# Ledger of designs, part 38: designed miniproteins, single chains, continued (4)

Each design is a single chain, and the fold is of that chain. pLDDT is the mean over its residues in the fold that is shown.

## One batch from the design tools (miniprotein)

Design m13384
Fold by ESMFold2-Fast:
Formats: structure tokens, C-alpha cells, sequence
Structure m13384 (fold): chain A 77 residues (1-77)
């Protein structure tokens, strides 16, 4: 079931941003980020994938597709 205040996707997104802030300025591999978000939130892989996609679309995080890594975009977040 979804929470009234935060959906699983929103909780996963908040955790992803926090992890990227803790690791900044180091880029985080997508697989490592997904595993850590799932560990911290208990969210499904599908919810984590949706959260990361939303953060990239909003410009909150930068996805380096060639490297397979993500980092926090401090200019956009």
C-alpha cells in the first residue's frame, strides 16, 4: 500500500539523494545506488528505478550513461 504523505517511490528518491550527498563528489554506480536505497528503505527495485528516473528527469541527479554512474547535481538540487 502507498503512504498518504510519501509513496515508496518518493521515499526511495529521498534516500537516493541522501546517499549521493554522503558520497559527493564521488559518482555512485547505478547497481550500488539501487542496492543501498533498497537496503535503507525496503523499497522494491521497480520503485527505486522509478525514483531514479524521476530524479534524472528533474535534473536533481546527473546520470553518466557511458560510465553507468550517478552523482548529485548541486546546481539543480
Amino acid sequence: GEARDLTPVQKAGAAAVKILQERYPEPVPLAELKAEVMRRTGASEEAVDAAIATLVERGVVDLDEAAGTLRLNLAGA
Scores: mean pLDDT 78

Design m13385
Fold by ESMFold2-Fast:
Structure m13385 (fold): chain A 66 residues (1-66)
Amino acid sequence: MVVEEAQRRVEEARERAKRLAEEAEKRSSSDPKNSSISSFLKTVALGEAAAEELRGESLLRRLEEE
């Protein structure tokens, strides 16, 4: 029951992560000169996505342990 709500939140976080990754990929397609900037942007976007997934996973694990 409550686990289902946690799972939906994790899915939403994944969708947001995918959108961020798609935006990073679009920028990656720009210039050979932008390789460094593109890589940096990808790292930042992935970092934010990972943080959201970590929060969802942490909540889900706590609910599963109970």
Scores: mean pLDDT 65

Design m13386
Fold by ESMFold2-Fast:
Structure m13386 (fold): chain A 90 residues (1-90)
Amino acid sequence: MLEEKKKEYEEKIKEDPNDAEAWTNLALYYLELGKYEEAIEYAQKAIELDPNSKLTPVAYQIISRAYYELGKYEEGEEYFKKARELYKKL
């Protein structure tokens, strides 16, 4: 259930506030709820903590999708491009 997943991610962040993967997962949770501003905030936090994380391309995709849903098309495309560039470097 979504609530159980949220609790798991929040507990991981409480134990290690620098767990970029937990922040990315929390951002995805908020994106799925339609909480786009929070999704952007938490995904940006994940990128700041570990820009080289295996989930960093996912964090950029979350920000892109959230901006698109908020009607900020140009910002959405910019972050989508960044996600693609990161996948291309793998």
Scores: mean pLDDT 82

Design m13387
Fold by ESMFold2-Fast:
Structure m13387 (fold): chain A 63 residues (1-63)
Amino acid sequence: MEETIERLKKLVEEGKFDEARRLIDSLPDEERVFAILYLASIATREQLKELGLDRLAEAFKEE
């Protein structure tokens, strides 16, 4: 799991959102949920939208 999270972080930092999204989609359901929650804690609102997680960005980035 940690290796997958590090890979996702690097892809997001490099602006490779399509590759990051494909990696997330390839994960088992449990790992996918964990990866999404991790990204929600570190990624910007714009990065989450590029990943197709725009609804999560609105829920967790807005106070």
Scores: mean pLDDT 70

Design m13388
Fold by ESMFold2-Fast:
Structure m13388 (fold): chain A 78 residues (1-78)
Amino acid sequence: SPRIESFRTFFLAQIEEMKKKVGLSDSEVEKLRALIDRKVDEMAEAGVTPWVFMQQSIEVHEALQKAKKEALERKKEK
């Protein structure tokens, strides 16, 4: 599905940018990539409705925001 591919591409790009800007560890990057893969599989099985797409996007966005906050907090602690 083009929508599922766009979802995956968009969030994987956000992880790479976040890794460059705030210094996510390899384990944090792998955890976020695994989450995206899981959400892509769930959408493929359930069918991509606007509601499902919105719910999955919110959950991934919240996980990325949490990882970014934690990385920025580590950066301040020097």
Scores: mean pLDDT 80

Design m13389
Fold by ESMFold2-Fast:
Structure m13389 (fold): chain A 68 residues (1-68)
Amino acid sequence: SAAEDLKKALEELKSIPGVEAEQIGDDKIVAKTTLSVEKQIGLVLRLIGDYPSLEVSLKGDEITITAK
């Protein structure tokens, strides 16, 4: 389910050095990164592949994940 995928995505993000992730409300995760642009793009693509039930977006140094 999307809720289970959100919990898994949050734990995955928390395990990555240079990523600070927090759940906001019931269906949204916000993560701030200190990673390079190339590494941020790679992480976003990996999250999209791992969690197809979730919408992933990148704005500046911030990744937002929401349930579809």
Scores: mean pLDDT 83

Design m13390
Fold by ESMFold2-Fast:
Structure m13390 (fold): chain A 70 residues (1-70)
Amino acid sequence: SVEEYLEILEKFEEDFEKLLKSDYPKELKIEGLKRGIEELEKLKEVAPEEVIPKIEEFIKRLEEEIEKLK
């Protein structure tokens, strides 16, 4: 259902917020964010149409965070 996909995205947001706030090296953070983008692209292939814009917004946010870490 749409709700299940929204819960998955919410969990992803929580995990990436924790990663960004962590004391991990920037290289590990960048790797984690890149893996997250790959997972979100895969999720987008199977997600309901209603969820796709939220996935795209999230991918864009992660790309922006990677640029900030470089």
Scores: mean pLDDT 86

Design m13391
Fold by ESMFold2-Fast:
Structure m13391 (fold): chain A 67 residues (1-67)
Amino acid sequence: MELSEKEAKGADAAGTLASIRTGAKSAAEVVELARAGDPEAREAVRQGARQAGVSPEQVLRALEASA
């Protein structure tokens, strides 16, 4: 899978925000929480996507590639 620098930046921001908001310890844990419908993990993914200028789906894909 191809990761752009923006997707990687979005994943990093989302991971940091999710760690603060949910206590998630890894990219895989963030993806699991967001897919389970956790509102804090989903908001962290959205914020990371906005900061990087990519979609939330691109951030989730980058987090999966980082796990």
Scores: mean pLDDT 78

Design m13392
Fold by ESMFold2-Fast:
Structure m13392 (fold): chain A 74 residues (1-74)
Amino acid sequence: LEDGDLEGELARYESLIAAAPLNWRAWFNLGLVLEAQGRLEEAREAYERAVALGRKYAPDSPLLAEAEARLARL
């Protein structure tokens, strides 16, 4: 993705989260975009929310494990 795509994706996921705050995949994707931008503290917060929601919605998801692993490295 180009830098412009990252900024556009950030805005899209923030809008999705405002409309559907329980969408853990949107929080996970927001974390990925923030991490790619080097915004590690904000990425950590996004991953923490993704993990909390993912545990309720999809506790056995491989994506939940990925979010937990990324959070642990921040």
Scores: mean pLDDT 78

Design m13393
Fold by ESMFold2-Fast:
Structure m13393 (fold): chain A 66 residues (1-66)
Amino acid sequence: VDEAEVKIALGLIYLGIANIDERKGDFKGAAESYRKAAEIFEESGTPEGRKLAEDARKKADEVEKK
């Protein structure tokens, strides 16, 4: 398995955790999970990972304001 693909998959898992936290009203937990996802997506070193990381950071900033 490609290491970059594993990083993308792991990042997507953290996005899922963040979404669940957000749905339950845990905005702090959601923001932390979005930031973790962004870090992992960046570690993939791919254009796809970079885009996903940017989206995840925007989500983290958005939920932090709630």
Scores: mean pLDDT 83

Design m13394
Fold by ESMFold2-Fast:
Structure m13394 (fold): chain A 58 residues (1-58)
Amino acid sequence: LTQEQIDRAIALLAEAAGVSPETIRKELDELIKKGLTPEQALLALALRYGVPHVLRQL
């Protein structure tokens, strides 16, 4: 994933989940700290918020 794709994923995920982009970015960073790749962390967050379909738009 490029940084641009990550930023777009954060924005789409935040909008679909009804939370701030800052909340998603913070949770993404915590998952990456735990050893997940950015792709794995984004998928985990999309599943957590019930919006996995938004990642298909990347």
Scores: mean pLDDT 82

Design m13395
Fold by ESMFold2-Fast:
Parts: C-alpha cells; structure tokens; sequence
Structure m13395 (fold): chain A 80 residues (1-80)
C-alpha cells in the first residue's frame, strides 16, 4: 500500500539524517536512496527527486562521485 511505502520512507529519512549527523555519509546516501525509491514506487515523484538529490550529496561527501552523478541525473529527471 502507498501509505506503508511513505511511512517506511519517512523512517529511512530520519535514519539518514542521524547518519549524516554522525558523518557516516555512505550510510546516509544508502538510506536517502532507499527512501527515494520508496517514494518513486508510491508515485510521489517530487519526494523521490528530493531524496535522490539528498542521496547524491551524501555519496559525494563519501567520495563516491560516480554514484552521486547517477543519483543527481535521476533526481533531475523526476523534478519535472
């Protein structure tokens, strides 16, 4: 159900913020990416775009520039 997907995405967002505060950027990136996928599956393209963008920033901070570029491109496509 879409509501369960959104709730799970919100929990992942909170965990991603906690990981960022701990400067665990790789974990934050994974959690934001997972949240973005759940929002995309729920049909919330705006939220999916935002969280793919946050994931890209986190992967960039972690030094994973290839993954960051992929996620920035994905976010841009969803921004309409």
Amino acid sequence: MKEELIKKAEELEKKALEAELEKNYKEAGKLYEEAGKLYLEAGDLEKASHYYGHAAVAYKEAGDFEKAEELFNKASQLAE
Scores: mean pLDDT 85

Design m13396
Fold by ESMFold2-Fast:
Structure m13396 (fold): chain A 66 residues (1-66)
Amino acid sequence: SIEVIVSGLNAVGATAAALLGIGDGGKAKVSGKEPITVTASGLSEEGAKQVAQAGESRGGKAKISG
């Protein structure tokens, strides 16, 4: 299982990243007020790429650990 932490998100970006993580069968934790951090865990390799890409496309910074 893989974990992705995306920081520097607004509410729209945080929602997109969290929903992608949950959709991959993982868990998502949303923390902070803008800028928001999303921690998505229990991801597949494809799910991790999707979460990271969605976060980065919204101006966030993604870190993947697996």
Scores: mean pLDDT 82

Design m13397
Fold by ESMFold2-Fast:
Structure m13397 (fold): chain A 65 residues (1-65)
Amino acid sequence: SRVKALQVGADYLLMQAEILEFTAEQLKGDEEMKEKVLKSAEELREKAKNYIDTRKRLEQEEEAR
């Protein structure tokens, strides 16, 4: 279902964000690279939130049927 696909997509994006956040912690000597990696992680978290919000809307619309 589209609802399940959006949840799987969100979970995948959140996992990628966590990997990037872990990578940034290993870059303690390179503040510029660390900032760029953390920005990429934030962009992935924002995209995941959009997937979650869309999933919640679709679930509410299906319950109204």
Scores: mean pLDDT 83

Design m13398
Fold by ESMFold2-Fast:
Structure m13398 (fold): chain A 66 residues (1-66)
Amino acid sequence: DEVEKKILGVIARNGGKATLGEIVKETGLSKGTVSKALRELEKKGLISHDKKTGEYILTEKGKKYV
């Protein structure tokens, strides 16, 4: 998925973590599109979500895709 790959690249360039707002701003995609893709990436184990900080964090598995 091109959207998922683009989001993983954004997280990697931001030092392995990014918020929803940062990803939306950097990708230019809608909040809805980004939110859906983030849920799919989390289900695949390529990112994790820190509920306290709101950050999406690139996993060891996810690093292989960037």
Scores: mean pLDDT 85

Design m13399
Fold by ESMFold2-Fast:
Structure m13399 (fold): chain A 109 residues (1-109)
Amino acid sequence: AEELARELRGMAAALRAKAAEYRARAAAGVPGAARKAAIYERAAEGLERAARAAEEGDLRTAAELLRETARYLRAAADELADSDPAFAEGLRALADSLEVLAAEAEARA
C-alpha cells in the first residue's frame, strides 16, 4: 500500500507540473493550453484521491479511482484525437499505465 501511494503521489506531482506549464501557456494565449492544463489537473486530482485510499489500506477504492481516471483520460483523448493526435496518444498511454496500476492494486486487495 505505501509503495503504491508513493508512486501515485509522484505521478500526481508530475501531472501538476505539466498542468502548471500548460496554464502558463494558456496565459500567453496558446490555443488549447487551458484545456490541456484542466485535463492534467483532473488526472492529478484522481491520482491524489487514489493515493489517499491506498494510504488508508483501501486498495479496492484505489483501483476504482484509478480506473475512473483512466476512463476520463480516454474520453479526453477521443475528444482531442482529430485536433491533437500526439497529445491524445499521450493521454491513452497514461490511461493504460493507470489500468495496470489498478489491476495490481486489486490483486493485492
Scores: mean pLDDT 90

Design m13400
Fold by ESMFold2-Fast:
Structure m13400 (fold): chain A 69 residues (1-69)
Amino acid sequence: SNKPALSISLTEDQKTAENLAALAKQLAGLNGVNPTLAQEAAEEIATMQAGESKTFTLGPLQVEVTVLA
């Protein structure tokens, strides 16, 4: 597909409120990304368990996030 795609892997220990807030801010800074969708993605990542993978659509950008077991 012609959409920009990012893949992010993090451990459960890296799922801190500070790291997720930083991630939301970085994603919101990307061209065409909706800041509200970036924040909602970070909030959903906070609820993910080890071994889960989810794809988030942030306007034109797709981001795959995997929480490592």
Scores: mean pLDDT 80

Design m13401
Fold by ESMFold2-Fast:
Structure m13401 (fold): chain A 60 residues (1-60)
Amino acid sequence: PVKLRAIKDYKAKRPDELSIKKGEIVEILEVLSDDEVLVRANGKEGIVNRLELRKVSEVI
């Protein structure tokens, strides 16, 4: 699935990461590695950790 809904806030831990707020729609654009995905949320793009994204989102 290419679209997820955030059920919890996620705070960026690095400059290349994206912060996500609860309720935002997150679109997965590219899988970069086993640990990282490129996503778009609220008109911004950035990297998030795959396991953290799984913990804070649900498939829509």
Scores: mean pLDDT 80

Design m13402
Fold by ESMFold2-Fast:
Structure m13402 (fold): chain A 71 residues (1-71)
Amino acid sequence: EKEKLIKELREAIEKGDEERAIELLNELKEKGIFPSEQTLSDLIIKAYEKGMEKVVEELRKMLEEVKEKEE
């Protein structure tokens, strides 16, 4: 389940589908599923490369939450 959502999110970003990427990010948040710090960092780079400012912002917020919980 977690792996499938992360895979679909990555595919949405690669295809330039910002709307779908936002939907998938909302599903991850609703389910309390946080990708690893490494996965989030990779997705931020991909989203930035595609010009998806809203997706980058949401991914950065998730990354900050993950880092806070690790400390």
Scores: mean pLDDT 80

Design m13403
Fold by ESMFold2-Fast:
Structure m13403 (fold): chain A 87 residues (1-87)
Amino acid sequence: MSREELEEEIERARRELEEAEAKGDERGKAEALARLAVLYAELGRFEEAEEYMKEAVKLYEKLGDKEGVFEVEVEVGVAVLRRVVLG
């Protein structure tokens, strides 16, 4: 994915986050935050990726969603490794 494509996906994920917040949808908010974490990791913005990942994890923990916690940690980790290895 190009930097331009990543930036477009980040904008989409931000809109999803705003919509979930407006609806009080905590699961949708966690999903949008997890997506932002992966996208920022792919962009090489690891500090922002970690912040979004921690926020998503906290929400999944509140929801009792152990699968969601596992999934976001794995997806972010894979994105970081891919970015480091492939540039």
Scores: mean pLDDT 84

Design m13404
Fold by ESMFold2-Fast:
Structure m13404 (fold): chain A 82 residues (1-82)
Amino acid sequence: SVAALVAKAEAYKAKGDEAAAKGDYETAGNHYFMAGLYYRAAGPAYYAQAAESFRKAAEAYEKAGDLKRAESAREMADQLEA
């Protein structure tokens, strides 16, 4: 259901925030990326939340030094804002 996908996205976003607060930016990026995927799967009404989650993943990946994952996450956000 859409509600189950959104709940999963919110849980991953919260885990991302916790990891980022601890300076674990690789884990934060992974969790934010998962949040983006679940919001995107919930449908077009959630594309803004998905794009925001992918942008947070990109910032976290950049802080972790993972520039390739950062660029991929940014591209996913851009596609949802088109």
Scores: mean pLDDT 92

Design m13405
Fold by ESMFold2-Fast:
Structure m13405 (fold): chain A 63 residues (1-63)
Amino acid sequence: AIEEAIKALLENPTQENVLKLAEELEKAGYTEEAEILRLIAEQFKELSEEGAKAIAEAAKKLL
């Protein structure tokens, strides 16, 4: 579920958890948002913990 993916990302801000969130968003019909997250995940090694929180907050607003 999207909520579980958001919690996982906030607890462990990893590329894997960004991709899991993208998968859950795609299943829920947010296909464009999922594609954007996959592109961000490719550059995730440079993404801050603040960046992960911003992604999680944006996903919560979709719900």
Scores: mean pLDDT 74

Design m13406
Fold by ESMFold2-Fast:
Structure m13406 (fold): chain A 71 residues (1-71)
Amino acid sequence: SEALSTLSPRERAVLDALYEAERPLTAAELAELLGLSQSTVSRSLRNLEKKGLVKRIKDPKTGKTLYYAVA
């Protein structure tokens, strides 16, 4: 899509990791997986959410905020 062609390399890495994941991921898990700081991942996730490419949910079982890629 048009939004995908305007992603920064970090935003693309975060989005790709979410597409490859078998489940929604926390920002901390994404940071560990990608070797990035949590602040860098959180900025990328905010930008991706604003572009409509990622959504967040709160896991009622763990209280953690989880992120997933939207189709």
Scores: mean pLDDT 81

Design m13407
Fold by ESMFold2-Fast:
Order: sequence, then structure tokens, then C-alpha cells
Structure m13407 (fold): chain A 68 residues (1-68)
Amino acid sequence: SLEGEIEVGVIEVAAAVILTVYKQTGDKEGALKALEELRKKAEKIEDEEARERALEIIDRAEKEIEAL
């Protein structure tokens, strides 16, 4: 759906910003809290395929933060 595509795009941009801020600040707690809020938004996506893609983006970002 168009709405789902827009929602995934918003999550992707937001996750990239969170990662960029974390790499500049080193604030792991703040980054993980921001991703938790983003996950709550992703879980509200009605389109199942879009929701799954959004959650995968967030999972990838969380793993990258944990690896740093």
C-alpha cells in the first residue's frame, strides 16, 4: 500500500538519523530508547509486509548499535 511504503520510508530515515547521532555522541542508552519509540510506531503499521520491513530495519539498527 502507498501508506505502508511511506511509513517504511519514514522508519528508514528515522533509524538512519538515530544511528548517525549515536556515532557522533556515543549515547547508546539514548539511541536504544529512540529505537524503542520507533518500534512502537512500526508496530502500528497496518500493512503486514510494510510492518515486517520496518521492524527488520529497526532490528538491523539495534544490532549495529550493539556492535559499536
Scores: mean pLDDT 86

Design m13408
Fold by ESMFold2-Fast:
Structure m13408 (fold): chain A 115 residues (1-115)
Amino acid sequence: MEEEIKKIVEEAKKTLDRVYQRLADAARRVSAIDPEKAPEIAELVGKAVGYLTKAKQILDENPLSPEALEKARDYLRKAVEYVEQAAKIAGEADPTVSRELRQAAEELRKAADKL
């Protein structure tokens, strides 16, 4: 139903905004505690943010298109892969950052599964 899809899309956008903030905070924290691993984590986070930006643009422009929702879902799943890779590397530097990144990946996966 159209109203249910609108609600799912709105909740997905809210999740993206929270995840953007969480990824930014994680990258900043790693830069302070492990300068050697920070560039690799920043690259992976940057790739994830790129896919999140593409997903958000699709959801903003075509919120009720089934094809657009499938593309947004695919972009969110690609973002999850990069965030999970970043979390694995971050785990060697800071367990807290690794946990925050894994939580972000889980939030994105749930948002993708609802689209």
Scores: mean pLDDT 83

Design m13409
Fold by ESMFold2-Fast:
Structure m13409 (fold): chain A 68 residues (1-68)
Amino acid sequence: SASLMAAMEASMYIIAGNVAYLLGDLEKAKEYYKKALEIIKKADTSHPDIATEKEAAEKNLKEVEERL
């Protein structure tokens, strides 16, 4: 489904953001988390996978922004 594909795509950006964060590249991590949230915003939010990805991306983005 389109929602599942969006969840997978968002998950890939969250993983990329996590890698950037671990490498100390907070600006890059922020860019990836924002991209994940952009994908989620345009997707069907009724899908459980989308809700999980949204929560992870929002939490991680907030943590990165607090450290910039």
Scores: mean pLDDT 80

Design m13410
Fold by ESMFold2-Fast:
Structure m13410 (fold): chain A 74 residues (1-74)
Amino acid sequence: MEITDGEVQEALARAQKSIHDTAVKTGSLKDVPPELVKRLGEEIRRLLEAARRGDEEGVRRSLEEIRKLLKEME
């Protein structure tokens, strides 16, 4: 089944908002562990690559990992 571009964009918007909210609370992203920021970036990259290939399982897996990392940042 094909994942829509809208679903990918919504997931990216949620990730961006969480990063922004964290930066507002801490005054900068420097207070967020660099390892978590790196892992989030790697999962976003995997999400985009999976979506481009039409890999529904890859998209689902990357979204789940992004959700876990965002909870770790909060």
Scores: mean pLDDT 67

Design m13411
Fold by ESMFold2-Fast:
Structure m13411 (fold): chain A 118 residues (1-118)
Amino acid sequence: AVSEETKEAARALVVALEDEETLLLVRAILERLELDPSDETVERLSRLYGLPAELLRLLYQMHTGTLPGVKVVYLEGDVPVDVFYDPETKTIYLNAAIRGTARYYRALLRALVEVLES
């Protein structure tokens, strides 16, 4: 079960992603986790940025398509959707064409909130 603290932090982070500094922060976190996804790195980033370690693990797992109990499908081509979560099949559809952009990080975090609320 995901903690209420993690759910609250995820919702707050979605709102904060309107701010360019927060967007750059989320990108930096994911880039560091791509280099070293260890528990030690997650805990260090959690302390450094004041975000729950559980939130960072879940965000990274969504980014890599490894989130337990949820299937991630990467969409290719000219699809006019950034992200879609189907709660019946527990499947997240992510637009791979926007990966690395502001739209991608916002879509990824919105999808995480939808998964946590379902």
Scores: mean pLDDT 81

Design m13413
Fold by ESMFold2-Fast:
Structure m13413 (fold): chain A 55 residues (1-55)
Amino acid sequence: GFSPEQREGILEGVEQAMRTLPPELAREVAEGVIAILEAQGDRETVARVREIMER
């Protein structure tokens, strides 16, 4: 799985995408990240990505 530093980088990347991209593209990026995290069993980081998407 990802290290704590890698998880932090992923969350920062999703936050940046949500701020800078058009809403549809930002959602697709976040959903792609969620799919990768779910494949690794990282449910905690998935929840944090979903929280960012709701902001």
Scores: mean pLDDT 81

Design m13414
Fold by ESMFold2-Fast:
Parts: C-alpha cells; sequence; structure tokens
Structure m13414 (fold): chain A 62 residues (1-62)
C-alpha cells in the first residue's frame, strides 16, 4: 500500500542523509583527497534524488 511506499521513501532519504554526512566528514578530514570530493558530490546527488522521489510520492498521495 501507499504507507509502505512512503515509509520506504523516508528510509531512503534518511540513509542518503547519513551517507552524505559521512562523505562530508571524510572531506573535512582529508580536503586534498579528490576521491573523497567525488564521493561527496555523488552522495549529494543521491540525497537530492531521494528527496525528489519522496516529494513526488507525497503529491501522488494527495
Amino acid sequence: GDLQKLLQAIGEVLRAMGDLLDAELRVEKDPENEEARRELEEAKRRYEEAVKKFRELLKELE
């Protein structure tokens, strides 16, 4: 049902936020690491995509 999809989307946002925070911390510890910066940009994209999917799902449940 719709509740299951909503809970899944919330979980995806929370996981993506955790990954983003971990990536931010890695860049702070090693700001010269190009790999860490690339992973941070990827984590930002995943977080934005998870939030977008969550917002679209909320519109569908209106």
Scores: mean pLDDT 84

Design m13415
Fold by ESMFold2-Fast:
Structure m13415 (fold): chain A 80 residues (1-80)
Amino acid sequence: ADELVAKGEEAYKEGKYLEAAELYFKAALEYLAAGDVEKALEAAEKAGEALIKWAEKEDPSLVEDAKAAKDYYIEAVRAA
């Protein structure tokens, strides 16, 4: 999970926002499986932020959908 966060941060710095979102979301799921809800929430928030950046750069019409997806990721982790 920590390795996935590190890879996500590298992808984000390179402007590979969709790859960063995928890596952060995978990290959130692995933290959740390990029972680390706090780190899972942090990773889910980072995944959502990366998805918003991807939408802003590639298709601004998807920004509101990306924001809704971020809220969904956070709520899904909290509900687990």
Scores: mean pLDDT 80

Design m13416
Fold by ESMFold2-Fast:
Structure m13416 (fold): chain A 70 residues (1-70)
Amino acid sequence: GPLEERIRELEARLEERRAAALALDDPVVQSVADHEMAPTRELLREARRLLEEGREEEAQKVVDEVESGL
């Protein structure tokens, strides 16, 4: 559904950001990027879990929080 597609788009944006950090071939930059992205990645995992549990309204709130923070 639309919420699952939004989660996939946000996950793709996060992966693109990680790939950009990897392209710099600097372990320190990569570590900092991973640390900064960890809260967003955890929120997207929570959104997926809530959606899988049928808690669509709660999943939508988490997705909206991630989008507002980006």
Scores: mean pLDDT 80

Design m13417
Fold by ESMFold2-Fast:
Structure m13417 (fold): chain A 98 residues (1-98)
Amino acid sequence: DLVAQARAVIAEARAAAREALELAKEYLRKATKEDITLAIGRALRAIGLLLDIEAVERRLDEAVKAGDVQAVQDALAEAQRLLAEARALLDELRERLA
């Protein structure tokens, strides 16, 4: 059940981070001189989140192979944190593009 929960959270985090990246690209295309640095920063943050999510998925897969329950719990906690960060970025970008 913990593995299934972790995989579900990872999938949600990845979906949110991918949507945030697409909105960051749109923000970058619409950016004025004042906003360009911020827009670049948001796109890089979205890319960073996707890389972090991939790393968590790899750690989860290794934890499952090893039968390491603590490592599965740690991966779930990290996935939950990344989901929260991805959602926060997504919400910020939605407001900026409104």
Scores: mean pLDDT 89

Design m13418
Fold by ESMFold2-Fast:
Structure m13418 (fold): chain A 76 residues (1-76)
Amino acid sequence: KEEELKRKYQELERKSVSLYTASSINASGADFNADLSRRTGSARLAAGSAVDAASSKQAAELEKKYRKEAEELKKK
């Protein structure tokens, strides 16, 4: 059970890093999209905010899920 707890935390960490990295890459791509956005104004809003919000929600949801399972494991 302790081994399972550690593995779940490792998975959470991996997924958190993956989501964080994806978010960072998308932020970097925003500059490239800025030029395209001047041609099509709506693209700018869609590119930045939606991806950021989605990544944050996914990370929070995964963290809650794994923490809930960890709590159950701690109960023994």
Scores: mean pLDDT 57

Design m13419
Fold by ESMFold2-Fast:
Structure m13419 (fold): chain A 62 residues (1-62)
Amino acid sequence: ELGLVYNNLGVVYQNLGQDDEAIKAYDQAIKIYEAAGNKAGAETSAVQVLKLAVEKVTAEQK
């Protein structure tokens, strides 16, 4: 449940254009999901972190 809350917080920050805050929220969700044994939840949040990080790096390199 707490992992889902942080994942949802990440989505909210992402929608507000606050990508750094979104990444931090997703990172917290990953750690909580891993501690809870929820591998699927952790992987979902990790993919979202990677997507935002790649988008940010790509924008900086252009």
Scores: mean pLDDT 77

Design m13420
Fold by ESMFold2-Fast:
Structure m13420 (fold): chain A 55 residues (1-55)
Amino acid sequence: TEKAEEFAKKAYELILKNKDLEEQAKESQKLAQELKLSGDEANEAAAILVEKGAL
């Protein structure tokens, strides 16, 4: 879905910018709240991030 792709794209950018896992987690949490991701959309985004080598 577009929300999952948008989240994955922005989360990947955050991972590249932030080397601190704690900050990555906080920023990803904020992004998920902003996009109002469902569980299914979050799982889809995680799969996209795995394909990118980010997870």
Scores: mean pLDDT 72

Design m13421
Fold by ESMFold2-Fast:
Structure m13421 (fold): chain A 56 residues (1-56)
Amino acid sequence: SKELEEYQELRKKALQILRELGVEVTDEILEEAVKILKKYNGDIKKAKEELKKKFG
């Protein structure tokens, strides 16, 4: 479905951000990162800032 494809794109972006920040990726952290990306409508810069504050 289109919703599933959009979710997969957010997951891919979340994984990239976490790796760039040097955060060890667990399923729980990855899901939290996806939620943050969704909160910012996929805005990588804003999501990365919040993720760095929480996990970096």
Scores: mean pLDDT 82

